# Designed miniproteins, single chains, continued (3), part 59

Each design is a single chain, and the fold is of that chain. pLDDT is the mean over its residues in the fold that is shown.

## One batch from the design tools (miniprotein)

Design m10027
Fold by ESMFold2-Fast:
Structure m10027 (fold): chain A 63 residues (1-63)
Amino acid sequence: AKEGAQAGGEAARRAAPPGAAGAATSAYIHNLDKGGLEGARAAFLGARRGADAESGAEQAIKA
């Protein structure tokens, strides 16, 4: 939903901007044919679940 998409995107961007953003962009592009907004929402939720705060911290340190 809208709240999930916004919260997921914000958390992913904050925790691991390069990794989470890349995953979100990839999923969004793949789902453009089904519906851009729906695809973006799914991508943000997927990226957030994959890019945990812990993973984000690790990537930020390594980056």
Scores: mean pLDDT 51

Design m10028
Fold by ESMFold2-Fast:
Structure m10028 (fold): chain A 65 residues (1-65)
Amino acid sequence: MALDQALEMLAAGRSHKDVARELGVDVKPLLTALARELVERRGLTQQQAAEVLGVDRSTVNRLLR
């Protein structure tokens, strides 16, 4: 999926549900993929990823497991 496009939409103030709908994917798989991209591949902390995604740090921790 286009994770960069999803991140740009979230940065523009769109909800994760609206982004998932526009990309034709489910919310939970999208958030899981974005959380992994931000933390594991881009080196962000879980808190920084949570700020980008507009969710709680505990949600990011849960998405990563």
Scores: mean pLDDT 78

Design m10029
Fold by ESMFold2-Fast:
Structure m10029 (fold): chain A 86 residues (1-86)
Amino acid sequence: SMAEEIRKELEEARPEVEALAENSELDEGQRLQLEIARAAFDRDLERLRALLEEMIELRAERFKRYEYVPEARAKMEELVALLEAA
């Protein structure tokens, strides 16, 4: 099951996520990745959606690729649904 694979990958990534939390010099993208991982671990789907939306906006601004925002949002909802099922 994809949901079981995601759950396993999240648990395997937990030590690396906690190591990142100790780094006071995280850039904006790294900070968002850390917060996204924590929201996913906590199964806080509302927070996860909000943080993924921030990441989509951050990447669109950095790369000037706003035309990909709808596709990125569709992928976000797919990921949230998989985590909800896990």
Scores: mean pLDDT 72

Design m10030
Fold by ESMFold2-Fast:
Structure m10030 (fold): chain A 70 residues (1-70)
Amino acid sequence: MTAEDHVQAAIDALNAGDYETAAEHLKRALDLRPDDPGIRAFARSVAERMRAAGKPELADELEAYVDSLP
Protein backbone atom coordinates (compact mmCIF):
# COMPACT_ATOMS: atom_id res chain seq x y z
CA MET A 1 0.00 0.00 0.00
CA THR A 2 1.45 3.37 -1.07
CA ALA A 3 1.00 6.72 0.71
CA GLU A 4 -1.59 7.60 -1.99
CA ASP A 5 -3.44 4.32 -1.30
CA HIS A 6 -3.56 5.17 2.42
CA VAL A 7 -4.82 8.73 1.72
CA GLN A 8 -7.58 7.31 -0.51
CA ALA A 9 -8.51 4.74 2.17
CA ALA A 10 -8.67 7.57 4.75
CA ILE A 11 -11.01 9.56 2.45
CA ASP A 12 -13.23 6.47 2.02
CA ALA A 13 -13.29 5.93 5.81
CA LEU A 14 -14.19 9.61 6.41
CA ASN A 15 -17.07 9.34 3.92
CA ALA A 16 -18.30 6.32 5.92
CA GLY A 17 -17.97 8.23 9.23
CA ASP A 18 -15.18 5.89 10.39
CA TYR A 19 -12.79 8.39 11.96
CA GLU A 20 -10.67 5.73 13.73
CA THR A 21 -9.88 3.94 10.43
CA ALA A 22 -9.24 7.30 8.72
CA ALA A 23 -6.70 8.25 11.43
CA GLU A 24 -4.92 4.86 11.08
CA HIS A 25 -4.56 5.27 7.30
CA LEU A 26 -3.34 8.89 7.64
CA LYS A 27 -0.68 7.78 10.16
CA ARG A 28 0.45 5.10 7.66
CA ALA A 29 0.62 7.69 4.85
CA LEU A 30 2.66 10.02 7.11
CA ASP A 31 5.02 7.13 8.04
CA LEU A 32 5.68 6.58 4.31
CA ARG A 33 6.04 10.32 3.47
CA PRO A 34 6.74 12.21 6.73
CA ASP A 35 7.85 15.38 4.89
CA ASP A 36 4.90 15.59 2.45
CA PRO A 37 3.25 18.98 3.10
CA GLY A 38 0.00 17.91 1.41
CA ILE A 39 -0.46 14.82 3.59
CA ARG A 40 0.47 16.84 6.71
CA ALA A 41 -2.04 19.58 5.83
CA PHE A 42 -4.75 17.01 5.04
CA ALA A 43 -4.13 15.19 8.35
CA ARG A 44 -4.45 18.49 10.27
CA SER A 45 -7.68 19.28 8.39
CA VAL A 46 -9.04 15.81 9.25
CA ALA A 47 -8.13 16.35 12.93
CA GLU A 48 -10.21 19.58 12.90
CA ARG A 49 -13.14 17.63 11.39
CA MET A 50 -12.75 14.91 14.06
CA ARG A 51 -12.86 17.55 16.81
CA ALA A 52 -16.01 19.09 15.30
CA ALA A 53 -17.55 15.58 15.17
CA GLY A 54 -17.04 15.11 18.95
CA LYS A 55 -13.82 13.08 18.71
CA PRO A 56 -11.33 15.44 20.44
CA GLU A 57 -9.02 12.68 21.78
CA LEU A 58 -8.67 11.20 18.28
CA ALA A 59 -8.04 14.70 16.86
CA ASP A 60 -5.36 15.40 19.51
CA GLU A 61 -3.67 12.04 18.76
CA LEU A 62 -3.55 12.73 15.00
CA GLU A 63 -2.27 16.31 15.51
CA ALA A 64 0.44 15.04 17.91
CA TYR A 65 1.45 12.42 15.32
CA VAL A 66 1.89 15.09 12.61
CA ASP A 67 3.84 17.34 15.05
CA SER A 68 6.16 14.41 15.96
CA LEU A 69 7.43 14.16 12.36
CA PRO A 70 10.87 15.59 11.39
Scores: mean pLDDT 85

Design m10031
Fold by ESMFold2-Fast:
Structure m10031 (fold): chain A 82 residues (1-82)
Amino acid sequence: GEHALLGGQQLLDAVLADPNTTGREAARGAEGGLKIAKAEGDPLSAAGFEEGLRIGREQPDDPEAARAAAEAALEGARKGYE
C-alpha cells in the first residue's frame, strides 16, 4: 500500500544518505516496513520487507547488505502499490 511504499522509499533514501549504514540498521528499517505492509494487507510489500530483513540480518556489518536490503524492500513495496 501507500504507506509501505513510503517506508521503502525512506529506507533506501536513508541508506544512500549514509554510506556507513550497516545491514543490521537496514534490517531494523525493514522490520518497521514489514509491520506497515502487514497492517495494510499488502503481501508483495511484506515479502519485499521480509527479504530486506533477511539480507540485513545475514550480513549485519556490511554496508552493501544495507543497500541490497533497502532495494529488495522497495522493489516489493513498488509491486504492492502497482
Scores: mean pLDDT 87

Design m10032
Fold by ESMFold2-Fast:
Structure m10032 (fold): chain A 74 residues (1-74)
Amino acid sequence: DDGQRLFFVGLGTSIMNNTSAELNKLDAKIGQEVFEEGKKKVDEALKSTADEAAELTFEMAGFASKKLQEAKKK
């Protein structure tokens, strides 16, 4: 179960880093928001079960997608 939790933490970290880097090119403020929210969710996932870490990772992906659309429409 630790391996599954760490897998989802790694996936969430990758989503956060890639999305914040892309968003920083479009809008540094939105990029910073995604970075901070991603860090918070990754910290929560490290303390959670594998199922909860998966949920947090999917929530992070949804949040990142919304912020990317927001930055592009601006």
Scores: mean pLDDT 76

Design m10033
Fold by ESMFold2-Fast:
Structure m10033 (fold): chain A 63 residues (1-63)
Amino acid sequence: SLEERRAEALARLEEVGPDAAAEFKKTWDSLEAQIAQLPLDPETKERLLSRALDIVAEHLLAR
């Protein structure tokens, strides 16, 4: 599920360091709140969040 993938990404970022994990949490909470406000169907919102998760996690894990 999206929640499981988010938890796995967070766990990996926590191994990188507390700053990376904190940045991920702040970025994710902001994105989730913004997407929740969009007049889109739940399936589209989940796809957007899934793609955002991959982009944010890869960016933070790369450096």
Scores: mean pLDDT 80

Design m10034
Fold by ESMFold2-Fast:
Structure m10034 (fold): chain A 72 residues (1-72)
Amino acid sequence: ASGEEALARAREALARARELFEVEGDLDGAHKQLMEAGDYAALAIALGEVERATALAREIGRLGQRLHEAMA
């Protein structure tokens, strides 16, 4: 798969994680989608989409911190 495909999948997983956390209150579902988003963002970096995937990783980290606080 291309870095562009990995980046798109990371964005889709992040959007789903946000919906599960902020709208549905599904902390387990949000966590699983954040892990998937992080994996695809890391793959996108490895495939050369460093700038775009790094920006996305910051958003993933921000939502992950909020989720961590909610689960504590």
Scores: mean pLDDT 86

Design m10035
Fold by ESMFold2-Fast:
Structure m10035 (fold): chain A 72 residues (1-72)
Amino acid sequence: VKRTVDAHGQVPDGVPAGSTVKLERDGQVLASAVADANGTFSLHASGLDPGDYTVSIYDPNGNLVAKAPFQV
């Protein structure tokens, strides 16, 4: 059965506005969102297989600044 993820959150302190939050699995980006001026983001993805994913945060220059495991 396919799943939908609707994740709302805030990037860590010191991560600039315009940073990208990505939902990734096996080297593929399934969804992405951009942090607003307050560091808030809303990430939506549908049609996902259940299992282990990663949420990765990239700064506006494309550097990986944070990542965490995410269970779907």
Scores: mean pLDDT 80

Design m10036
Fold by ESMFold2-Fast:
Structure m10036 (fold): chain A 68 residues (1-68)
Amino acid sequence: MVVTGDGKRGIEAAKEAQKTGEPLEVVVGGDTEWSSIGEKAIEEIEKLGGKVVASFSRFEDPTPAIEK
């Protein structure tokens, strides 16, 4: 499992997991101003075969902004 705020670490881990064949679960977080970064990261992680387990903001629920 990988936790990422800006998505970059999650995307990198998903690329490595795809090459090794290991399952990867990712938690994506972010603040309400940058929720679009999380949405893009979720898309790229899932495209690489990673599973996004949770996405959220610390103070507000960004789910409506980052749901596909």
Scores: mean pLDDT 60

Design m10037
Fold by ESMFold2-Fast:
Structure m10037 (fold): chain A 74 residues (1-74)
Amino acid sequence: SVEELADRLIASLEKAAEKLKQLHPEYKERVDELLNKVRSAKDPVERLRTALEAMVELQKIAEDLGVSLSELLA
């Protein structure tokens, strides 16, 4: 379901975000703002859309830092 997909994606996003904050604590505030935006989404479709947008933003931050998204999800 869309809800299960959103929950799974959000779990992956939170895992990657925590690792990124551990490696680059200077990005903690920016990463926390991204997670808060995802957590504020109400319905399953909005949650999935917001989580996908957040994952793209997190990937962009990781690329700028020379870290692969796959390393953050390992």
Scores: mean pLDDT 83

Design m10038
Fold by ESMFold2-Fast:
Structure m10038 (fold): chain A 79 residues (1-79)
Amino acid sequence: SMDMQAIEGGSKAVQAAVDAAGDLLVDARVVLTSDTELRIRLTVRPTASDETIARAKEAAQKAAEAAGLKATVEVRRAP
C-alpha cells in the first residue's frame, strides 16, 4: 500500500542519516505530508560540523527519492 511505501521510505531516509551522522544524530521526525511526500526533521548535536549536516541531509534526501518519495529535509542543531 502507499502507506507502507511511505513508512519504508521514511525509515530508509532516517537510516541513511544515521549512517552519515552516527552518534551526532540526536532525533529524527518523519511526517507524511501527502501520499508521496515526506517532511523529515533531523536534530544533530551542537558539535556537528556543517559538512556532517550536509551529508545527513543529502543521504536522507537520496534515500527517500530512491524509494519513489518526494522529501523536504530540515536539519537543526540541538541547543
Scores: mean pLDDT 83

Design m10039
Fold by ESMFold2-Fast:
Structure m10039 (fold): chain A 66 residues (1-66)
Amino acid sequence: SSLTEAEKVALVMEEARKAFPEDRVPLSDSRARLSEEAREYMREKGREYGLSELHIELVAASALRA
């Protein structure tokens, strides 16, 4: 069975949380924002899961979302 784009995004986010468990967003910033290193990790994992370049960039950008 193939994964949907939404399922791939969820897996990338889950793997990022596991890889950066101590990377906590300060309360003064968006709680969805991750460090730059975590965003690059998401880009790499998105590519591994076969997300399009556009979707990879959207996943990385979504890490800044509240």
Scores: mean pLDDT 64

Design m10040
Fold by ESMFold2-Fast:
Structure m10040 (fold): chain A 86 residues (1-86)
Amino acid sequence: MTPEVADAEAELIVRELPRVIEEARRRLAAGDLSEREAVALATALRILAAAAEFVASQASDPELAARARELARELRELAEEIEAAA
């Protein structure tokens, strides 16, 4: 990935991932996730976290990289909460 593409992807991640996190938190709060749904959601959040970390590692903008890493951490923590609640 070129740094220019990584910066553009990091901007998308910083913009879009907060919405994904809020939706996942809303689902967790509803308390209606089956064990299978919880595992699937947690897996999806971990994949997104890995993608955000990879993009952050390639990004030339240190502020975008730092925010993408923070969102990756939030996604991993939320995945653990979702699995624990199932």
Scores: mean pLDDT 85

Design m10041
Fold by ESMFold2-Fast:
Structure m10041 (fold): chain A 84 residues (1-84)
Amino acid sequence: SAAEVLERARRAADRALELMKEKYGENPSIEDLVEAVREALRELGFSDEAIEKAVETTRKLYEEGYSPELAIHEAAVAAAQLEA
């Protein structure tokens, strides 16, 4: 269901934040952030198309001045919208 996909996306966002903190530290580059998002969505079973949409969303929002946390959250939502 769409609700199950959205819950999976929420878990992926949390996982991406964990990976960002653990592997890339306090000053992640945009590519570090993108890799955290890609790995988290892959672990939660999202399709390659959904992952690439999330990656594009992450780059765009981070370049527009959104926080890493918000960029990750919106990226996960974008992935969920493709899977729903």
Scores: mean pLDDT 83

Design m10042
Fold by ESMFold2-Fast:
Structure m10042 (fold): chain A 70 residues (1-70)
Amino acid sequence: SEEDGRRAAEGGAKAAASGLSASAAAQLTINSGKDMGVEVEVEITPVGDKARVTVKAPGGEGEGIGGKAL
């Protein structure tokens, strides 16, 4: 669902902001989606040492990096 996708995106973005690599953040997001029974597509845009995580789920998408909120 859109809500599950948004939650996954927020989790991935927080993981990236906490210093995890983009690939680690993506894996956490995908694994969380699997646990919730949600198929998600994760796009990672590297920005220097930071990562922007965008999650697409059936019915919508979630995006979890705000440049100043983290």
Scores: mean pLDDT 56

Design m10043
Fold by ESMFold2-Fast:
Structure m10043 (fold): chain A 71 residues (1-71)
Amino acid sequence: MDAEEAVAALRRLGAGGSAAVRGALDRVITRVESGEVTEDDSDAAGAAASNAASGDKQLAERVGRMVHSLV
């Protein structure tokens, strides 16, 4: 899965989340685009996705796996 697809998914989740969730996802997006993704970034993305995805557990899991694949 490529970084562009991961960024698109993170941006979509941010649009439905709070300002705090959007801020957390923007930080992860910046690290994905810079190629400096870590396990902490993957964990942060999973937590933010879970909070933003309000019942869409498959989307939250998919986002977490996408970011983790870039570590």
Scores: mean pLDDT 71

Design m10044
Fold by ESMFold2-Fast:
Structure m10044 (fold): chain A 74 residues (1-74)
Amino acid sequence: MPSLEEIIEEAKKELKETLKPGEFGEKVVKVSDFETVSVLGYRRANGEVSLLVEVDTILPNGEVKTELKSEVVE
Protein backbone atom coordinates (compact mmCIF):
# COMPACT_ATOMS: atom_id res chain seq x y z
CA MET A 1 0.00 0.00 0.00
CA PRO A 2 1.39 3.46 -0.84
CA SER A 3 2.17 5.73 2.12
CA LEU A 4 0.28 8.99 2.77
CA GLU A 5 3.29 10.91 1.40
CA GLU A 6 3.33 8.76 -1.78
CA ILE A 7 -0.42 9.35 -2.30
CA ILE A 8 0.05 13.14 -1.94
CA GLU A 9 3.05 13.18 -4.33
CA GLU A 10 1.18 11.10 -6.95
CA ALA A 11 -1.84 13.45 -6.75
CA LYS A 12 0.48 16.47 -7.18
CA LYS A 13 2.20 14.76 -10.13
CA GLU A 14 -1.12 14.00 -11.87
CA LEU A 15 -2.24 17.64 -11.50
CA LYS A 16 1.15 18.95 -12.74
CA GLU A 17 0.92 16.68 -15.83
CA THR A 18 -2.76 17.43 -16.70
CA LEU A 19 -3.32 21.13 -15.87
CA LYS A 20 -2.94 23.69 -18.69
CA PRO A 21 -2.49 27.46 -18.13
CA GLY A 22 -5.58 28.90 -16.42
CA GLU A 23 -6.99 25.47 -15.41
CA PHE A 24 -8.06 24.29 -11.96
CA GLY A 25 -8.02 20.65 -10.88
CA GLU A 26 -8.76 18.59 -7.78
CA LYS A 27 -7.70 15.11 -6.66
CA VAL A 28 -9.40 13.53 -3.62
CA VAL A 29 -8.17 10.21 -2.17
CA LYS A 30 -9.68 8.29 0.74
CA VAL A 31 -6.50 6.84 2.30
CA SER A 32 -8.33 4.93 5.08
CA ASP A 33 -11.60 5.03 7.05
CA PHE A 34 -9.91 7.75 9.16
CA GLU A 35 -7.88 9.78 6.62
CA THR A 36 -8.72 11.71 3.44
CA VAL A 37 -6.39 13.76 1.21
CA SER A 38 -7.57 16.58 -1.10
CA VAL A 39 -5.16 18.30 -3.50
CA LEU A 40 -6.26 21.42 -5.39
CA GLY A 41 -4.15 22.76 -8.28
CA TYR A 42 -4.12 25.84 -10.49
CA ARG A 43 -1.66 26.39 -13.37
CA ARG A 44 -0.64 30.02 -13.81
CA ALA A 45 0.09 31.71 -17.17
CA ASN A 46 3.85 31.58 -16.44
CA GLY A 47 3.73 27.75 -16.18
CA GLU A 48 3.89 27.54 -12.35
CA VAL A 49 1.34 25.39 -10.49
CA SER A 50 -0.21 26.55 -7.20
CA LEU A 51 -1.07 23.53 -5.02
CA LEU A 52 -3.14 23.31 -1.83
CA VAL A 53 -2.95 20.02 0.10
CA GLU A 54 -5.57 19.24 2.77
CA VAL A 55 -5.30 16.20 5.05
CA ASP A 56 -8.36 15.37 7.18
CA THR A 57 -7.86 12.85 10.01
CA ILE A 58 -10.60 11.43 12.26
CA LEU A 59 -9.07 11.23 15.76
CA PRO A 60 -9.87 8.45 18.31
CA ASN A 61 -12.22 10.87 20.17
CA GLY A 62 -14.27 11.40 16.95
CA GLU A 63 -12.95 14.92 16.26
CA VAL A 64 -11.59 15.84 12.82
CA LYS A 65 -8.07 17.29 12.48
CA THR A 66 -7.41 19.29 9.29
CA GLU A 67 -3.89 20.15 8.07
CA LEU A 68 -3.30 22.56 5.14
CA LYS A 69 -0.13 23.15 3.11
CA SER A 70 0.28 25.45 0.10
CA GLU A 71 3.10 25.21 -2.49
CA VAL A 72 4.08 26.80 -5.81
CA VAL A 73 5.91 24.46 -8.19
CA GLU A 74 7.12 24.53 -11.81
Scores: mean pLDDT 80

Design m10045
Fold by ESMFold2-Fast:
Structure m10045 (fold): chain A 81 residues (1-81)
Amino acid sequence: SAEDQKRIEKALETLKKLSEQEQRLYGDILIHELRTTHKVPQEEVDAWRERLLEALAAKDWDAFFELVEEMLRYAYERKRK
């Protein structure tokens, strides 16, 4: 939804202002919350974790932020299904 998109954009804007260490920590926390709070199956969470680690290993911060956006959108849409 437009409201979810605005919320995602605000989260990403805030995240981009943080240090790289804090950005990495945010990614780890989000993956943990997808499994625990949003009850995403472990197999799906593991796939996102693998993609996150790949982006970080490549130092591809654009891919990292795109992945965070994807995970946030999925979590918000999951609550509305």
Scores: mean pLDDT 81

Design m10046
Fold by ESMFold2-Fast:
Structure m10046 (fold): chain A 62 residues (1-62)
Amino acid sequence: GKEVEIDAGSDRVAAGKALSDAINAGAKKITVTGAFSDEEVAQAKLMAAARGVELTINQVPQ
């Protein structure tokens, strides 16, 4: 499958958009670096699992 790396720093909106774009482009493995809360990480992983995507999130300080 296709692998995608996304670095959005502290821009949560850009991170969410890039994640959605990567999933829609058929990415199977996605690594996102961004200022996500623990709840946002849990929700994103649940969404990715529902779509068959392996998601890794690297949280950065807010």
Scores: mean pLDDT 75

Design m10047
Fold by ESMFold2-Fast:
Structure m10047 (fold): chain A 70 residues (1-70)
Amino acid sequence: MDEIEKLVAQARAHLAALRAAAEAAGAPQELLDQLARQEEALDKALAAAKKSEEAAEALLEGLKAILEDL
């Protein structure tokens, strides 16, 4: 679980940085709202992972794949 929480925190930090950069650049509110929804989706995925071992494994693999590309 700790590893998943660490990776979620990293993904959330990347989304927050991207949203801040987009906001500073004057991006449309719709784009900013989409980035905020992605942060909410991460929170929901983490909550599901805490209730299901299968969901936890799926989230861990997904986060590793995304973060390894960065």
Scores: mean pLDDT 76

Design m10048
Fold by ESMFold2-Fast:
Structure m10048 (fold): chain A 87 residues (1-87)
Amino acid sequence: MELVEEAERLFERAVEAARAGDLEAAERLEREAVRKAKEAIEAGADPEEIKKRALRQGIAAAEALLERGEISEEELAEGKARAEAAL
């Protein structure tokens, strides 16, 4: 499914941006990926599989930012909550 592939690519790009320390790009790409994941679920994709992939990628991106000192542990927790709520 095209939307699932787009969401996966956007989450991968968000993780790359987070590793580079680009907080703005990481958050933008994460939000776009979550929107595409939601569209895929509405189109009939397995919500459990999409949620698992989205959560793992979002956590990886946020953990990379935390390791660089760009975000706090509180912001990491909020990021996880936002990713779950948007799906």
Scores: mean pLDDT 72

Design m10049
Fold by ESMFold2-Fast:
Structure m10049 (fold): chain A 76 residues (1-76)
Amino acid sequence: SELLESVRYGIEVARKDLEILKQQSSDPSLFDKAEEALEKLEEAVKSGDEEEIERAAREFLEAAQEAAQQFLASQQ
């Protein structure tokens, strides 16, 4: 599926972005929730369950937003 290929590509990009942000952060634990949510999203994609994919994607977006806000606050 074209959609599943796009989601898998997005996961790879997100994983690389999180790695870069962790290296630039004084507190890499800020990204723990986002990494856990991304792993759950990868598992959901492997299951092929559309509802699980939607829930995991939502959880990841929320965790990523939280991490981004905390990271920006920690920068100044």
Scores: mean pLDDT 81

Design m10050
Fold by ESMFold2-Fast:
Structure m10050 (fold): chain A 86 residues (1-86)
Amino acid sequence: SMKLTVEFETEVTDGQTTITAKVTAHEAGNLSVTLSTEAETVDSPLQYTKAGDEITVTVTVPGPHRAVVSVSTAGENQVFPVVEAK
């Protein structure tokens, strides 16, 4: 399995929630990142990363939302639920 770190930032402004997912690759490979909420799904294009490279995906949706990040690599799909930092 490809080693990945996923970090989330959530900001609520004027009734809109902006969710930013930062995916850090810890080994070389081809990555595609999908950020999904109940209202909207945003995909990054498939791109080559090296160890230490970061992919950032942002979605803005009305109201309060939770998100999951799905990261696809060659032969594998990894899913990371949003853990709200208190």
Scores: mean pLDDT 73

Design m10051
Fold by ESMFold2-Fast:
Structure m10051 (fold): chain A 73 residues (1-73)
Amino acid sequence: MSAKEELEEAVRRAEELIRADAPAEELEEAAREIEELIKKVREEKVELSVEEQMRWLAALVEVRVRAEQLKKA
């Protein structure tokens, strides 16, 4: 599995966790995984579309915002 494929799977899992009202700890793990995979994909010098990058960043922000809301409330 390529880093890009792992990143796409991680984003999908994070979206599922948000829909399932997963606890903050699981959301924090998902956010960390997405962040690490974004770094790996960028290091591989793979051709990346703006749309793909924006989708990954949006998912990361969404997961982090949800985790923070649960952690502080």
Scores: mean pLDDT 79

Design m10052
Fold by ESMFold2-Fast:
Structure m10052 (fold): chain A 93 residues (1-93)
Amino acid sequence: MLDELLERAREQGREDVVAAIESLKTLREKVIEQLQTVLKLPREKAEELVEKLIEALLEAIRLVLEDPADPANLARIAALEAELKALFEEAVA
């Protein structure tokens, strides 16, 4: 679960990863709400669309926690977050 990854990041002293996970939680809810409001999607469909993107982000976070010495994994999280935002902007255009 996301909260388990957050706790693990805190235990490892990875405040950069903690910030990324907290940002992800905020982004997930905002995207779901916007898909419901702007595109008038039912919550179930909005969640289905976002879940696939969140799965990729959670996998990237897990990799960072498995290899805390590889700062490149944090850049991958940032890139995936940017892709999620871009995809959402294109969907509501």
Scores: mean pLDDT 67

Design m10053
Fold by ESMFold2-Fast:
Structure m10053 (fold): chain A 92 residues (1-92)
Amino acid sequence: AAELAKRGGELAVKAAMLALKSGGNPTLSTAGAINGAGAQFLAEHMPERAGEAGISAKSGGLNVLRTPGASEEAKKLGEEAKRLGEQAREAA
């Protein structure tokens, strides 16, 4: 669970950064990065909260998927982050 949440969070941050670079909405892209970073922090420092970390990773991915102007590459990473976050929540 924690490893899936950590990977999901990492991908959410990467997706958010790509969305920002592609000219995507900065508010939603920033929210994606914050949620992704939160997922990584929870997974690494509080693995007992892996389910919450998974929810944070999913939220980060969803923020990127909802970002107007985000590149197709950023959205694909956002979908993967969402999927990993869901798997982390189910495994927790």
Scores: mean pLDDT 82

Design m10054
Fold by ESMFold2-Fast:
Structure m10054 (fold): chain A 55 residues (1-55)
Amino acid sequence: GSAERIIVEWVVKEHGVPAEEVRALADAGDYEALAEKIGISVENAKRIIDLVRAG
């Protein structure tokens, strides 16, 4: 969905993580790895992954 696309684009633009990698982490539900990779809280990474998976 549009929300998923916007969030993936934001992570790519702000943190230099490829869109494919963001989607792979979301598919795995690996919010801890995402949090570590981009330097955000686990809670924020979980919200990002939940939005990507829902969209």
Scores: mean pLDDT 78

Design m10055
Fold by ESMFold2-Fast:
Structure m10055 (fold): chain A 100 residues (1-100)
Amino acid sequence: SAEEKAFELLAEIEKRLLERAPEVEERAAGLSRAEQLELRNETLIEIVKEIAPEVTELFKEMLEEEQRMLEEKVPLEERQALREKKFQEILEKLKKKIEE
């Protein structure tokens, strides 16, 4: 039940992000690649703050790490492995909060 609720919260975050994608793409038009990534990241953090504020810092850390890895040209496989690890940390923190 706690795991199901945690996945439901993550699914709601994804749903909200997809619903806002057209708005973000319109606002991103004419921006640099870096500015577009910043706008998308800001949008994700806004959604996380509304739906699951307790994991906001973990999402921020994940996004900062992904940006660093992209700038350092880290291979996709390594970036995916670190992202998976971060998602597991987010999931576990959500489960703990739900079980309180």
Scores: mean pLDDT 83

Design m10056
Fold by ESMFold2-Fast:
Structure m10056 (fold): chain A 80 residues (1-80)
Amino acid sequence: SLIDELLELARSKSVDEFFMAITQRIVELLSKDPKAAVQLAKELLRALEEANFPQEKIDIARTILRAAEAYAKQKEQEAA
């Protein structure tokens, strides 16, 4: 699943490489399905926190979630 791929990136990649890879995947999903992208970002953040990943990677996931939520809200306003 996509969440399993993202968790493997969190385990195997450096902080900077993880940031780039996760940002790319979430941005791609945001262009297709903003709500699914927000849900995925929430699930990723929770999984990283529960598995006690380094704080730097948790902070990246939280930043990406905030950006995804802002984008989804903007798209809902444009559709209304």
Scores: mean pLDDT 83

Design m10057
Fold by ESMFold2-Fast:
Structure m10057 (fold): chain A 73 residues (1-73)
Amino acid sequence: MIARLRAPVEYAGGYAAVLFEGDTTSAVAPVEARPDHAEARIELPDVPSKPERGLVIKDYGKFVEAELELEEE
């Protein structure tokens, strides 16, 4: 399963994180520039915990919550 996270273009070059149920599991990926936004695609581990929150982070703690767009493999 892949999570797609979108953010304002200024977040390109940062990183994205998906937090799972229980706050004990996370997955991370780099944020890439797109023509009108920044985007990360994160391959989620095959774990029983549900992905709960998406964050996009840049510049030493500048972050936004991002919608988790889940894609089945």
Scores: mean pLDDT 74

Design m10058
Fold by ESMFold2-Fast:
Structure m10058 (fold): chain A 64 residues (1-64)
Amino acid sequence: MDAEVNRALADMLLALGKIFEKKGKYDEAIELYRQAAELYRQSGDTDGAAEAEKHAKELEEKKN
């Protein structure tokens, strides 16, 4: 398994999450951010994982 591939996929999911957030699709954005965080962790990118999780949690708080 290639860490660079997982990081690239995480970056794409993070970008998609931001697009869905802008469109008001918070549930879909939260799921994308969670998937991005997991892929960042699998690639060893702790900073990327923390950023993605922060976005997911902020949206969960705004939605409720």
Scores: mean pLDDT 83

Design m10059
Fold by ESMFold2-Fast:
Structure m10059 (fold): chain A 80 residues (1-80)
Amino acid sequence: SDKEKLKEEIIELAKQIPDPVMAEGLIRLVEALLAGEISVEEAIESIEEGREYLEKLYPEKAEEIRKIFDKMIELIRKLG
């Protein structure tokens, strides 16, 4: 299904994140969204907070992190 493909794309993007704990958290967030436990708006808010935190922690990778998270938010909006 299209939602299954979107989930796979999000997981692939999460693997590119330089923090494995953050990557795992994002995968769980997407699973919660697909289970109907959180809204798309709540998921996007959590992702934006995670992006800001990660950009501060890895300023040398800020551009790469922004690209990954922007694409992830785009894919999550398609799930709603």
Scores: mean pLDDT 82

Design m10060
Fold by ESMFold2-Fast:
Structure m10060 (fold): chain A 68 residues (1-68)
Amino acid sequence: GSGQIDSFASEIESLVSELVEKGKSEDEIKSEVESKLKSFLSSHPDLTDDQISDLIASVSSILSSVLS
C-alpha cells in the first residue's frame, strides 16, 4: 500500500542525507539509491503502475531536493 512507499521514501531521504554528509559524489549517491529502488521493486512485484509511478516520483523529488 501507500504506507510502504512512504516508508521507503523516508528511508531513501535518510540514506541520501547520510551519503551527502559523508561527502559521497552525486554518482555514488544515485548508484546507492538505484540499488535500493531495484531491491524494493524486486521484493514488491505486486505493486500497481500508479504505485510504481508514485515511488519513482518520490525518489526523484528527494534526489532533486538534496542534490540541487
Scores: mean pLDDT 79

Design m10061
Fold by ESMFold2-Fast:
Structure m10061 (fold): chain A 76 residues (1-76)
Amino acid sequence: MAEKKKKLLEELLSLDPAQRRALLLKEGVKKNDEFVEKAKNADPDTLKKLYEELGKYNVLLNKILQEARKIEEENG
């Protein structure tokens, strides 16, 4: 699992900052929409698991955005 996260980070870092932001925002919106659709009629146990999954995804996105900002600051 850590290996897949590193590969994603390397791929995202190879893109220009505008493309990285657009990709991350698009993925974030898509995941949120998927969560809302599944959550509407989910049982409490399933809902809890969905919340945990979305939380982990958001933490990863925030980490990638922080790395992108750091690179922009070094170049700007």
Scores: mean pLDDT 64

Design m10062
Fold by ESMFold2-Fast:
Structure m10062 (fold): chain A 100 residues (1-100)
Amino acid sequence: MLSEEERRRLLEEARRIAEEGIAAARAGDVEGLLAAMERLLRLLKEAAFVSEDLELTEEIFELIERVMEAAREAGVVSLEMEIIEGMARIVLGLAKLTLS
C-alpha cells in the first residue's frame, strides 16, 4: 500500500489532470480532453493494480466521471472518451472485487 504522503501526491496529480480536462472540455479542446482522460485512466490502473489502493481508485474514478460530465455538458464527448469511461468502470469493478 502507498504511504499517506504518496497517496496525497497521486490524488493531487489526478485532481490537477481532471481540472485540465474540465478546462479543455469548456474550451472545446477535444485533444486536450482526451489526453486528460487517458492520463486519468493510467493513474486509475496504477492505483487499482500496482498500489492496490481501493479508496484511491474510487477517488480517481470519481474524477474521471467529473471530466466526462463536463464533456457531456459541453457537447464534446467522443467515442474514445466513452471507451475510456467504460474501461475505468471495469477497473473499478475489478478493484472492488479483489481489494474489498
Scores: mean pLDDT 86

Design m10063
Fold by ESMFold2-Fast:
Structure m10063 (fold): chain A 58 residues (1-58)
Amino acid sequence: MTPEEAEAYARERGLPEPVIEQVRLAAKEGWTKEELDSIVRVAELAPASRADARARGA
């Protein structure tokens, strides 16, 4: 998977910009499609949990 495709995928999932850049970098380093998908999915779930705590402290 290309870095551009990985970036678009992460952005479509609604991940924050720093995470999108990290996913793009991982794709550039040759991470597999399966590994990238797992990372994006975990990141998508983690922000939902922390968003509740962050909302009050932003």
Scores: mean pLDDT 70

